# Ledger of designs, part 71: designed miniproteins, single chains, continued (3)

Each design is a single chain, and the fold is of that chain. pLDDT is the mean over its residues in the fold that is shown.

## One batch from the design tools (miniprotein)

Design m10451
Fold by ESMFold2-Fast:
Structure m10451 (fold): chain A 119 residues (1-119)
Amino acid sequence: MLSEEEILSILKSLKVTFGIEEILLTKTVDPELAEKVKKAAEKLNLPVREFPNVDEIIEYLKKLPISKRVLVVVPTLEDARRALRAGASAVLVPSIPLSEREPLGAHELLQNAVKDSEL
C-alpha cells in the first residue's frame, strides 16, 4: 500500500509533468488510500472532486474543455483505462504498488494512452 509520502511524490510529479489542475476521485477507492490522496492534494493546492464511480467521472470528463488537465484516481486498471479513453490527462491506481525498478515504464504506458485518447 502506498504511503502518504509516496502519494505526495507521485502527485507532485504528475502536476509538474502533466500540469494537473484538478483531481477526480471515485468513492470506490479504499477510504484510507482516498484520505492519503486528499491530504497530498491539499499540500499541493489541488482541488479534489469526488464521484460515486468511474462512469460518473466519464460523464464529467465529456463536459470539460479539452485544455483542462485532470488526474483521475480509481481502484482498478480497467477503470483507469476507461478514464484515459474519456480524456483524463493522467490516472492513478493507489492500491497497486509501484516497482522501484520500473516506475517510469508504468507512467510512460499511461502517458501514451492519454496521448492516443486526446486526438
Scores: mean pLDDT 72

Design m10452
Fold by ESMFold2-Fast:
Structure m10452 (fold): chain A 81 residues (1-81)
Amino acid sequence: MPSHRERLEELRARLDAARTLEEMREIGLEFVREMVEEGYPVDEVDDLIVYAMLLVGRKTGDDEAAREFAEEAVRERRRLL
């Protein structure tokens, strides 16, 4: 199982490579699902969501897109846990 830090570094690399908001969204949901399936605690999954939101905001320059990204990721985490 990758460490929480390794997952954040993987997420950053994947989001940096993403070309569209839709691709970033798919990456975020994939990471949430994988972390939940691997048994990461809720706090660590939520930390990843916050970190991803900040990266999406920086990359897009769109605070509303970053907020909607985070809300969708939190809904998926709540559905799974």
Scores: mean pLDDT 83

Design m10453
Fold by ESMFold2-Fast:
Structure m10453 (fold): chain A 96 residues (1-96)
Amino acid sequence: MASPAEREYILAEASLVLTSLQAGLEISEALGNTSIKEGFRIGGELAARLLAAVEAGDEAAIDAVVAEAAKYAPELAARLRAIARRALAALAAIRA
């Protein structure tokens, strides 16, 4: 069975996947596009970069991804930062 810290990390990853799908729609709206494909591409790239930065413990890389997301939607940037904080806290607990 997963530990509470492992479960929280899994929930943070799941939140990132769901936020990536929502980001596709929000970024497409910000770009004024009728097609969601570009929004989903950008949202997916931001989510993948955020996960890599969290796994590396690279707070500067996390800040860079959040800053890029803020160019499209401030609420998206806030959600990505919250997910990164949760994931970092869970990883710290797993590694302790």
Scores: mean pLDDT 78

Design m10454
Fold by ESMFold2-Fast:
Structure m10454 (fold): chain A 90 residues (1-90)
Amino acid sequence: SMAEAEEKRKELYEEYRKNSDLPEEELEKRWKEQELIARLVALELRLIGIDFDLELLKEKGELTEEDLKELEREKEELKKEIERLKEEMK
């Protein structure tokens, strides 16, 4: 669940804090950078997955116009989020 994921995130951050000699400001910056990288990787993998799903459905002759529009919409939203996160990393 989202609540369990957030709790685990807090636990991991506290362990990261305890095991680091870095100032808190630098530690928080590095943690945020790692979270952004992990999120980018997840979004890029989903984008690849959508392209794979589209090709598979097309090869099977099962691709509907509605499915195409929905998957293309997801793809565009993922691309926007990826670009937003890339700008946040600059």
Scores: mean pLDDT 78

Design m10455
Fold by ESMFold2-Fast:
Structure m10455 (fold): chain A 69 residues (1-69)
Amino acid sequence: VTLSDEELADIEAALDGIEAEIPNATKQQLVNLSTAAGILAAMARTSGHEELAERGLRVMKLADEEIKK
């Protein structure tokens, strides 16, 4: 399964939105944002888009690190 250019752009936009919400999110929202970023990273990786998958994992880790504060 190969993601289209439109689907890739949608994943990038979703990750941008998640990353923007992290600094002001509650702990419950951070759990949801981390989960969403992880799903998007998995979708990118299974489609062969390694750089996008690594970005998704970085966003997931940012949310996880905010939860630990």
Scores: mean pLDDT 82

Design m10456
Fold by ESMFold2-Fast:
Structure m10456 (fold): chain A 95 residues (1-95)
Amino acid sequence: MDATVAARRAELDAILATLETTALAPAEIRALVARATGLVLAILGEEITRLIQAQRAGDQAAVQAAQAALDATNARAVAYLRRMDAAIARNLAAQ
């Protein structure tokens, strides 16, 4: 796995854990949500770039691997957004 993508995923997981376990002011929630959204977009951008590079190289095995990675990232992004929505709702209700 790419070290940059792994680092972004670790930061995203830490943000989600903070939203799920910590009582936060609305401004802090907004800042963390903005950061998490930026991380998701950065991961997707990197994986799309790998797919384009594989397609240009004509490497079918690399294209299939890049497509599978992008599909997995998209599924994970949907799961992260659902977790974030639930954590925000819970955090705001706890205020």
Scores: mean pLDDT 79

Design m10457
Fold by ESMFold2-Fast:
Structure m10457 (fold): chain A 65 residues (1-65)
Amino acid sequence: KEEARKKAEEILREAERKAVALYLATGDAAASRQITEEAIQEAKRYLLEQGFSEEEAEEIIKELL
């Protein structure tokens, strides 16, 4: 479980890094938010694949944000 959580955290942190870089380069807040939202969905799907329930996956993502 901890290993899966760590991977989800890495997905979210990498997306945050990309979103900030895109916003600084382009000023496009909408595109930056899309990167973050897509990463949240990807992290949730990953946690579900690892055997977490939908509710557990949402709680983990909320804790990581």
Scores: mean pLDDT 79

Design m10458
Fold by ESMFold2-Fast:
Structure m10458 (fold): chain A 98 residues (1-98)
Amino acid sequence: SKKEEAKKEIKKLLEEGAKKAVAEGKVSEEQAKKMAELLFKVLEYALENSEDLESIIELARLIANGEAVDDEKLEERLRPVAEIGEEKLKKEQEKLEK
């Protein structure tokens, strides 16, 4: 599955990015691990709910390289992922209220 291949690529990119950030003294090893795990879960959810796998992989690569330093560009690229997360929370709540 292309989605399974994308998940593997994203996980690898985030792990490499976390390792680089620790080596550069930007974050602790514990903080880098927690951030990588959180970002992977968010991007994995986006992949399961999107057909645009290339844009999600590109976003993971930009995050890993620290190139997403511009808040406007980061917000723009994360907006679809945030919207998908909000819809899932809404569906889970509706399922509990029935």
Scores: mean pLDDT 67

Design m10459
Fold by ESMFold2-Fast:
Structure m10459 (fold): chain A 68 residues (1-68)
Amino acid sequence: SLEEEYKKLADELYQMIRERAPVEELEKVIKELEKLLSKIKDPKFKANAQAAIDWFRGLLARMKAAEA
């Protein structure tokens, strides 16, 4: 399912963050998560997934600010 694909990719993103992957690679995965979420129709899943994406985007913004 799209929900299972999203969860797997989100787990991979979390692992990449733990391993300190480059910000450019993290942004690519976040964009893939956003594309998957746009195709998901379950309102409860979308709300929870959007909160997670907002958290990842916030982390990415802080990482970019530290790099600038």
Scores: mean pLDDT 83

Design m10460
Fold by ESMFold2-Fast:
Structure m10460 (fold): chain A 119 residues (1-119)
Amino acid sequence: TMDQDIFNQAQQLLRRSIGVSSQPNPSQSTIDDLRNQANIILDRLKEHVRNGEPLTRHHLLALAALSVVYYLVGDKKEAIRLFGGVEGFFGLLGLEDVLSLKDLKEKLDRIAEYVLSYK
């Protein structure tokens, strides 16, 4: 389905972003490419909302994954914005434990673990 495809793209981008961010000196062009891919996925999600269609579980998980990606590519403000947009749905997504964590990095790490293990 289209929502599953968007989630699969966000999940794969998250895997790549973690791999790149674990490198000691990732290239700026690689970081910019990851950010551009995140923007493409986010624009697809925005278009879905503009069409008046409800966000599904897959759409919300894609937004959660993108919050981690933006953080990893250095866009902390966008990461916080997307996190704030999706946190109200954490109970529905199986991410309620994230709300008990102390700092943003711990919250985003938990989201990444959950998203990457999601079937």
Scores: mean pLDDT 88

Design m10461
Fold by ESMFold2-Fast:
Structure m10461 (fold): chain A 98 residues (1-98)
Amino acid sequence: MEKARELAEEAKKLADKAYSYAQNGDFETARNYVSEAVRKLTEAYKLLIDEGKEEEARKLFVETFKYIGDKVAKTGNRELSLIAIGEILRGIGDLLER
């Protein structure tokens, strides 16, 4: 439980870093932080599902992904949004291949 919350908080901090780098025109570094933020969120979701906490997993995922999405949207960069979507689809694929 604590580990999943910590990973979700790390994901939010990575999204903040992505936004900061994008504001400075460093979209390559911003891209890497967006990818890592989504990966941390997917890991947090997996941990809660493994603990049988499906409702908590859903709520944490929705809240944290909305935070990441809002930060990415504020960059105005479509490529960063596509990367976030791609990483989510990959994470869902990994969950289905269990």
Scores: mean pLDDT 78

Design m10462
Fold by ESMFold2-Fast:
Structure m10462 (fold): chain A 72 residues (1-72)
Amino acid sequence: MSEEERRKLALEYAEKAVELLKEGKYDEAIEQIAKAGREIYPEEDPALDRLYEAVVNKDPEKAEEALREMKE
């Protein structure tokens, strides 16, 4: 799988995590973040760490901010 394909897949998992967080499905949101982290490591994208912290803190606003950073 190419780096671009891994990045796209990580973004899809990150988007699902934010949606699940908004639905109050915290454990499922954490699972999606773990899947994103398998496709792209935090060392490759520091915004993934910020997204993980936002999900753990149950902060949808910060989670959306981190997701936008991952897309840029």
Scores: mean pLDDT 78

Design m10463
Fold by ESMFold2-Fast:
Order: sequence, then structure tokens, then C-alpha cells
Structure m10463 (fold): chain A 95 residues (1-95)
Amino acid sequence: SEREQAEQQMGEKLKYMSDLQGDINGTLGNILKTSSPEEAKKLNDEYNKTMKEVTDLVNQALDNFENGDYQSALEHMDKAIQILEDTLKKFLKLL
């Protein structure tokens, strides 16, 4: 069913986001080892802002899923993934 397919896709996307979050945390940790205190503050502020945006999108996706709007749920998850992928790519360039 559409619900079962969406549930499977939501679970897979949540796992992938968890993996991306781990990679971002590792990369940021490495950057911070050579960063000044001012640079570290700016990077942590950007990280916290990004994580809040991702959390807000995931919460919207879960609300959409609960209401049977599976298309909007998956679209919000894909937006959250894109933000995480872009963040990882940006932080990798700072190494």
C-alpha cells in the first residue's frame, strides 16, 4: 500500500539522515581542532541553526505522515536530507 511504501521510505531516510549527522559531527570535530575560538563559535552557531531547520522539517514530515499526506512527508524528508548533504559538503571543503 501507499502507507506501507511511505513508512519504509521514511525509515530509510531517517537512517540515512542519522548516518549523515554522524559524518557532519565527525567532520566538524576535525575542523574545530584547528579553529580559533571565534571561528569555532561561528561554526557551532551555523551547525545549531542547520540542525534546528532539519529538526523542524522532520517534525513537519512526521505530522504529514500521521495525517496521511505521504507525498508531503517524503518531500520534507528529502529537503532535510538535502540540507544535511549540503552541510557535509560545505564542512568537508573547510578541511
Scores: mean pLDDT 91

Design m10464
Fold by ESMFold2-Fast:
Structure m10464 (fold): chain A 89 residues (1-89)
Amino acid sequence: MKLDLSSFSREQLLGLLQLLYILTSSLAEATGDPRFAALAAEARELIARIEAGQVSKEEAIARINELLARLEELDPALAAAVLRMVTEK
């Protein structure tokens, strides 16, 4: 799956990453599945790097799409729900 995030602002990309971090952290805690914990850790690290100005918009978009693809493999229903939330309605 690849989202067209090219029109997203830095703040919108951070908001999406924070949502992914919260959801994957909650699932890691609820399920004990280390794959959700890994997704949460990667989302948190990307947030920190974007806030520090260490990542280009193009790289941030590529990493977000990679995280969404991994989430879709683990939980396709949740990935679809995230997509609906960011594309509305």
Scores: mean pLDDT 79

Design m10465
Fold by ESMFold2-Fast:
Structure m10465 (fold): chain A 87 residues (1-87)
Amino acid sequence: SMEKDIEELEEYARKQGVLADEELRKKVIEAAKERGYVTTGEIFDIDGEKVIVISDHSFNYEEALQLIDIAKKNGMKVAIIRKEDLE
């Protein structure tokens, strides 16, 4: 299921040390709300912290895993954004 895939991606990002904390994630969500949308692979710059987004709206599991690895290699964070976060 998509929720199970998201949970597995969150755990992987956490193990890689790149999962955005709650405060950073909230700031990404507010920025995404101002735009009205978010796309997987999009990068937000929040207070000098680069955050790559994985959206449940535009989702490919293997691509998302690669994006988490890219975040780690480049000193970035990852935020997983659900449709409900943008309501």
Scores: mean pLDDT 83

Design m10466
Fold by ESMFold2-Fast:
Structure m10466 (fold): chain A 96 residues (1-96)
Amino acid sequence: DPEKLEEERRRRENRRRAVEDLIEVYREGSKNPNIVKLVEAAAEGRLEEAEEYKKKTLEQYKKENNLSDEQIKKLEEYLDGIIERAAELARLAEEA
């Protein structure tokens, strides 16, 4: 199904870009320490802690930045992509 392949390609590209952007934020000493802790937890395989830091980040942005529901949904997708990619990199490192 060409439409499903295009949708999957678009989702992968969006997730990859979100991960790259957050890796840059992490390297620069993120203004939000919850995002740094989320990446560290995911990279160490501590997925429950990564989910806790994701929730803290979403709650902080809801309260402090007055983001819309659509913006919060995009931020959640962004953070989910980062958790997924960091955990995947950790798994690949263990296999190497």
Scores: mean pLDDT 70

Design m10467
Fold by ESMFold2-Fast:
Structure m10467 (fold): chain A 81 residues (1-81)
Amino acid sequence: LDKAESCYLKALEIAEKEGNHYLAGLAYEGLGNIAEKRGNLDEAFEYYSKAVEAFEKAGDFSKASDVAVKCLKIAVNKVLS
């Protein structure tokens, strides 16, 4: 997990340098998955929200929709837990 997290953080650095919104979306989605696996639902929600925004900026509304569903699942889990 720590090695994967380091890779996603490096991908964000590259995406910011290049203005690559799609790469930023992938990196935020990956960081959200890691946070979710760690049980940090607040952090996962924050990363998934940023991924949705990045995919929208990239014009990938299908990916934005998929990640938005993950946000809803986290919100429901947090209410029911």
Scores: mean pLDDT 82

Design m10468
Fold by ESMFold2-Fast:
Structure m10468 (fold): chain A 95 residues (1-95)
Amino acid sequence: ATGETDEELIKEQLKTTARMLIYEARIALEKGDLETAVRYAQAAGDLAIKANDTELLKEVLEVARRIQEANKAAGREDLSKRAQEIIDTLEKALA
């Protein structure tokens, strides 16, 4: 058969959903909605780990780092801690 396997289809669905969540996180960040940005980055990171895709993990890590800088600039220690936990989890998944 020339079609994708069920495993490949599941992985592509996870990757597609994670990319949508990265997009939503970037929009929230642009609007200054830091709580929403952290929430979408967390969800995107979880799916990227499940997909086990190195490039997707790097994409989530990049947006999480941008969110972390915005959280620090805003003095949001609560969100900075959450963003750092996301970054640490993604870096561990990439190691």
Scores: mean pLDDT 85

Design m10469
Fold by ESMFold2-Fast:
Structure m10469 (fold): chain A 73 residues (1-73)
Amino acid sequence: MSAEFVERLRKQLEKDLEEIKKLKKEEAKKLLEEFEKEKPAVVAKLDAHPDAELAAAMKAALEEVGKALKEQA
């Protein structure tokens, strides 16, 4: 079950990263600010998640999204 969710997460991440690269600098900066505000709460929820493999994959995806937003901003 977790492997199917990890695969869906990877496909969604690839799409999200492609969309981030299309963002204007101002849009990327706004999303980055919102992302950084929400990130600690999301990470805390993932740390409490019973599926450690899925949680690890989601944390990795968050780091990639954050990096892409910083590069685009």
Scores: mean pLDDT 77

Design m10470
Fold by ESMFold2-Fast:
Structure m10470 (fold): chain A 81 residues (1-81)
Amino acid sequence: SKEDYVKILEALKTVFEEAAKTDHEQAIRQLEQFVRYLIANGEISEEFGERLLKLIEEMRKKSAEEALEALKKFIEEVRKE
């Protein structure tokens, strides 16, 4: 459900925020790996997973702070769907 997806995204945001304080590139890699795991286990749809992986590629090009803001905006967009 949308509510389950938002819950997953909030958890990802928390993990990314903490990891990015130490190493932004490692935090991005961990986030990507976790999203791929969620897709493989059917916890999120392939379509939603692709949207999230596209966001992660954009986050890779940003600073840690800008990446976190992009993730927060994505969560708000999902809430509005």
Scores: mean pLDDT 84

Design m10471
Fold by ESMFold2-Fast:
Structure m10471 (fold): chain A 80 residues (1-80)
Amino acid sequence: MEIRELLEEYREKLLKEEDPRKQAQLLSALAVEGTGLIFQKELDLLKQGVPREQAKAEADKLAAEFQKLLQEIIKEVEEK
């Protein structure tokens, strides 16, 4: 699963959820799964022979994109 697919799946669930406690649980799950995918991406690049500095740079880019999109989802959920 790609980070964007994960974010969109959770965004749909969060926008349909009306219970703030369940929304918080979904956001927590999204953060854990997203972090796991970013870590796995770095490991996969290293296994493919990508230099460590490049693998880290790609993982850092993915982490920055994830954080930006996660904050956008949080705002959408808070404003509904």
Scores: mean pLDDT 82

Design m10472
Fold by ESMFold2-Fast:
Structure m10472 (fold): chain A 87 residues (1-87)
Amino acid sequence: MERAEELNRKALELGKEAVKAYKEGKYEEAAELMEKTAELVEELGREYLRLKEEEGASEEELEEIRRLIEERVEGLREKAKELREKA
């Protein structure tokens, strides 16, 4: 859990920096920060899946969690692309 907590803290800080960059009209910087946030969410998701697998979660439960993580990562990457198009 310590690694997941560290990744979550980093994701929150990057998200805060992305919002600040967006408000300042620094769309390219905001996009880069969003992409880094997506990478952290993906890594956090992998650690969460590993923990659930070790706890004996079913393949069905693991697949559902994987899909939720993929949806969030895709959403963040799509937003980053949107911001780059404004830059």
Scores: mean pLDDT 80

Design m10473
Fold by ESMFold2-Fast:
Structure m10473 (fold): chain A 74 residues (1-74)
Amino acid sequence: SAMERELAEQARRQLAEAREHIAKGDYKAAMEALQKAYGLLAQLSRSHPERAPLMREAQDLGLEIGRKALEEHR
């Protein structure tokens, strides 16, 4: 549907924002963008073809944020 395409597009934009914040070392802003992406992806139907790939991308970004934040405290 047009609504689901817009939700997927918004989620992609939030994941791109999270990556930019990671590159800048702003892990708080990166997590906020990632949380927004998860909220958008949760509104997609379970069978939507972009949901699973974008969820995996979001999970990978969350792991990267966690690793880099821990490294800055060492």
Scores: mean pLDDT 86

Design m10474
Fold by ESMFold2-Fast:
Structure m10474 (fold): chain A 65 residues (1-65)
Amino acid sequence: SKEIKEKIIKKGKELGISEEAAEKFADYAIENPEASLEEMIEFMKTLGISEKAARRLALFAKSLL
């Protein structure tokens, strides 16, 4: 949903992730709500996001899905 997407983007920005990368991840997470934590982290790493930031954002996203 738009609300979940906006929350993920806001959290990503708080973690130092660019708005563009956070939006790409938010779209991925919404389209793949059953993706594992590791799959979400791997996807974010392809966007240049550090493993530490990716893990924190993935855990946050899973709490919303």
Scores: mean pLDDT 86

Design m10475
Fold by ESMFold2-Fast:
Structure m10475 (fold): chain A 68 residues (1-68)
Amino acid sequence: VDQLRKQYAQLVSEAAQALNAGDWDRVRQLADQLLELSDQLKSAGDTETATEARSTAEVLRKIIAEKE
């Protein structure tokens, strides 16, 4: 589960960089990866980090929807 939490932190950092760069394709890709990671975290029993990953993905998707 520690590796999944590390992946979450990395994806959050990459999402911030993609948002600053205006790379909406990358933001969309990262949102999808965060949803996949959320499912993996939930399966591993880390419901807290899974909820955070899902919430972050939803925020990213909302930002993209507002730009479209």
Scores: mean pLDDT 82

Design m10476
Fold by ESMFold2-Fast:
Structure m10476 (fold): chain A 62 residues (1-62)
Amino acid sequence: MEIDADEAAATLISAIASADVRNGKMTLEEALAFAREWAKKHGLEDLIPRIEAAVRASAERA
């Protein structure tokens, strides 16, 4: 299985943002803003909708 580096980075930032929401360090809105800015900074802007969906889904499970 080949994992694209951008795919791996999107998964990582989604996990970090979701963990911060679950631990009470960030609101969902703050975590989404953080993940979006990180994605833009690293050229992953096309993956923002996917990152946002993953963060929201993970926060919903908490």
Scores: mean pLDDT 75

Design m10477
Fold by ESMFold2-Fast:
Structure m10477 (fold): chain A 80 residues (1-80)
Amino acid sequence: RPMSELEKKAVDIVMRFKIELDLTGDVELGEKIAVEYAKKYIPEVTDEIRKVIEENKDASAEVITNKVAEVLLKYLKEKK
């Protein structure tokens, strides 16, 4: 059961998205990076991450990051 590794990968996806938004403000670049990491480690959430970012791209970086974190938190809860 790779629960600890899955949690680390979920955190890494959120952190990489947050870092890109904090450095560049480019939501599209942040989405690309988050989606690429999700495809590699948690492919099941890829489409939901993309949709959430697209639906909230006019919101603040904090709001968008929180929405991405909610997608991953929901996925982790369902995997229990």
Scores: mean pLDDT 77

Design m10478
Fold by ESMFold2-Fast:
Structure m10478 (fold): chain A 58 residues (1-58)
Amino acid sequence: SARQQGDQLVDQAEKAARAGDFQTAYQLAQQANDVLRDDPQAAQEANQRIQEAVREAL
C-alpha cells in the first residue's frame, strides 16, 4: 500500500539523516511525499519524523 511504501521511505530517510547524509534524507523525503500525496496526514507525520531526525543529528 502507499502507506507501507511511505513508512519504508520515511524510515530510510530518518536513518540517512541520523548518519548525516542530508542529501539522501531530502531525496527520500520527497519520494515519501509523492507516495503519500493522497494522505495529507500521513505526509505531515512523515515530515515531522524526518525533521526530528535531522534535529537530533545536528
Scores: mean pLDDT 83

Design m10479
Fold by ESMFold2-Fast:
Structure m10479 (fold): chain A 87 residues (1-87)
Amino acid sequence: SPLDELVEKIEKVIEETIKKSKDEKLKKDLRNMANYLRTLTSDTELSPAQILTIVRWLLDELIKKYPEHKELLEELLERIEEVVRET
């Protein structure tokens, strides 16, 4: 499914971001975000635009929680927006 491929690409970008961080709490929250997106898309027929809206909200909350990682999380959002645009 194109949606399953999109989620897989988003998960890959999240995992690459996790590998760049030394913050174990941020890593856990990013893994939880990836798991949430996988579960949500397994149970619900979502458009790419709806997935992007959810990701933007989740990453905005993470930026508020981890302001020291704002640049890393903004780069993650930009990479996810590119993946959604290409799908």
Scores: mean pLDDT 86

Design m10480
Fold by ESMFold2-Fast:
Structure m10480 (fold): chain A 75 residues (1-75)
Amino acid sequence: MPTADEILEALKKGVDEGTMTLEEALRYARSVLALDPSKREEVQAVLGKLKLTPEEAQRVVELLTNPPDYVPVEL
């Protein structure tokens, strides 16, 4: 099972390289926060690098304030 650190590193790489869609980034972020809520600030910093519309930014805010559940990711 991947750790929160492994999923977060994959999220950072995908966002930094521009290879990850918003939906994939949100899925990875949910998994990190479900496994380790203490990583919320680091997840917020990574997602803050994405060029988002106001509507997409609101989705990020909702995820950071109340992550719904764990969603499996394959890295």
Scores: mean pLDDT 74

Design m10481
Fold by ESMFold2-Fast:
Structure m10481 (fold): chain A 89 residues (1-89)
Amino acid sequence: SLTLQPLVTVDAEKGVWQGRATTSPEVQGPIVWQRQNSDGSLETVAVAPAAPEHTVTVTSSEKGATLTLRATASVNSQVLTAEVSGLIE
């Protein structure tokens, strides 16, 4: 399984946010972090080795918009996806 925790503001004035993912032991290969832009497009922001827990730091310059992060990982050719959203202050 793949689970995302609520987004954490690291530095509101600089628009710095942190995402956190937790994976089950069966997860193989990299965890791919993507940001969803306001037009619905996905931008890859980080790729990390599979780990039980992983965090990513994302900077957003668009105050007042919703930040959506998507994490993707693979298990036995199945693609696991999880998303979390927060308001950029």
Scores: mean pLDDT 69

Design m10482
Fold by ESMFold2-Fast:
Structure m10482 (fold): chain A 78 residues (1-78)
Amino acid sequence: DERAAEVERLAARAVELMNQALDAYKSGDKEKAKQLAEEYNETLRRLAEVAGADPPEPLSFEEVVKHAERRRAIDAAG
């Protein structure tokens, strides 16, 4: 199933970009963090399109960083 494979690929990429944005933010590379947050938003838009869902509202880079921190904390806890 090409659609299922594409959804899985885009979901994995979104998580990757979110974590990279957080790492860039923590390292002080604010410009890279912003670029990665933009790619994250674009990846979520494409994911919604492929899945046949409404595209999510774009997040600010600060919101992407907060989501990444929360997700990383949850993953680290279990």
Scores: mean pLDDT 82

Design m10483
Fold by ESMFold2-Fast:
Structure m10483 (fold): chain A 122 residues (1-122)
Amino acid sequence: SDLDKMYEIMKKIKTNKLSPEELLEALRELVELLRRLLEENASAKDIMDAVYLLSEALVEISDNVKLSKEQQEQLQEFFDLYAQLVRAYVNNESDEKLREIARELVEKAEEFLRLLEEQLNS
């Protein structure tokens, strides 16, 4: 499943000494897999698991890469929105509402990726 692929990618990020280019590619693949899960109307549980894996990968990258102020601001916006997703899930909001918040999380992750790509190509 797409979720199983996300687990394998996240494990690779945590256990391997990946180059910055390999980290960027792995993060892009995680974002694309989350987008696919949302397009396939994944369950609330699968959305929560997928976003958790993406959040863990972003933490791992932030711990190992010196981030610019703009990159730090995008990560903070991602984690603020992730907190909103967790609250919506705990409050038993609709699957459609959880998918809406998760789509916004994808957009925040894509902006963070764009800023990382610009840094690596500088």
Scores: mean pLDDT 84

Design m10484
Fold by ESMFold2-Fast:
Structure m10484 (fold): chain A 63 residues (1-63)
Amino acid sequence: SGLTSLEDALALLRREAEEARRAGDEAVAQKYEEAIRTVEESGSLEVGHAELEALGRAAREHR
């Protein structure tokens, strides 16, 4: 929480994708890359927040 700009949302998504790749989890990294593309194509902060919330929740519930 606390993200106030599209750049902040994209930066967080990129960090999560990088951490997933570093952990060797290509499937999770691909999901974050897809979310980055969706946010960039929409140009919407609301979409960025929704993608981060959905992926963060899924990651937490699966671990």
Scores: mean pLDDT 73

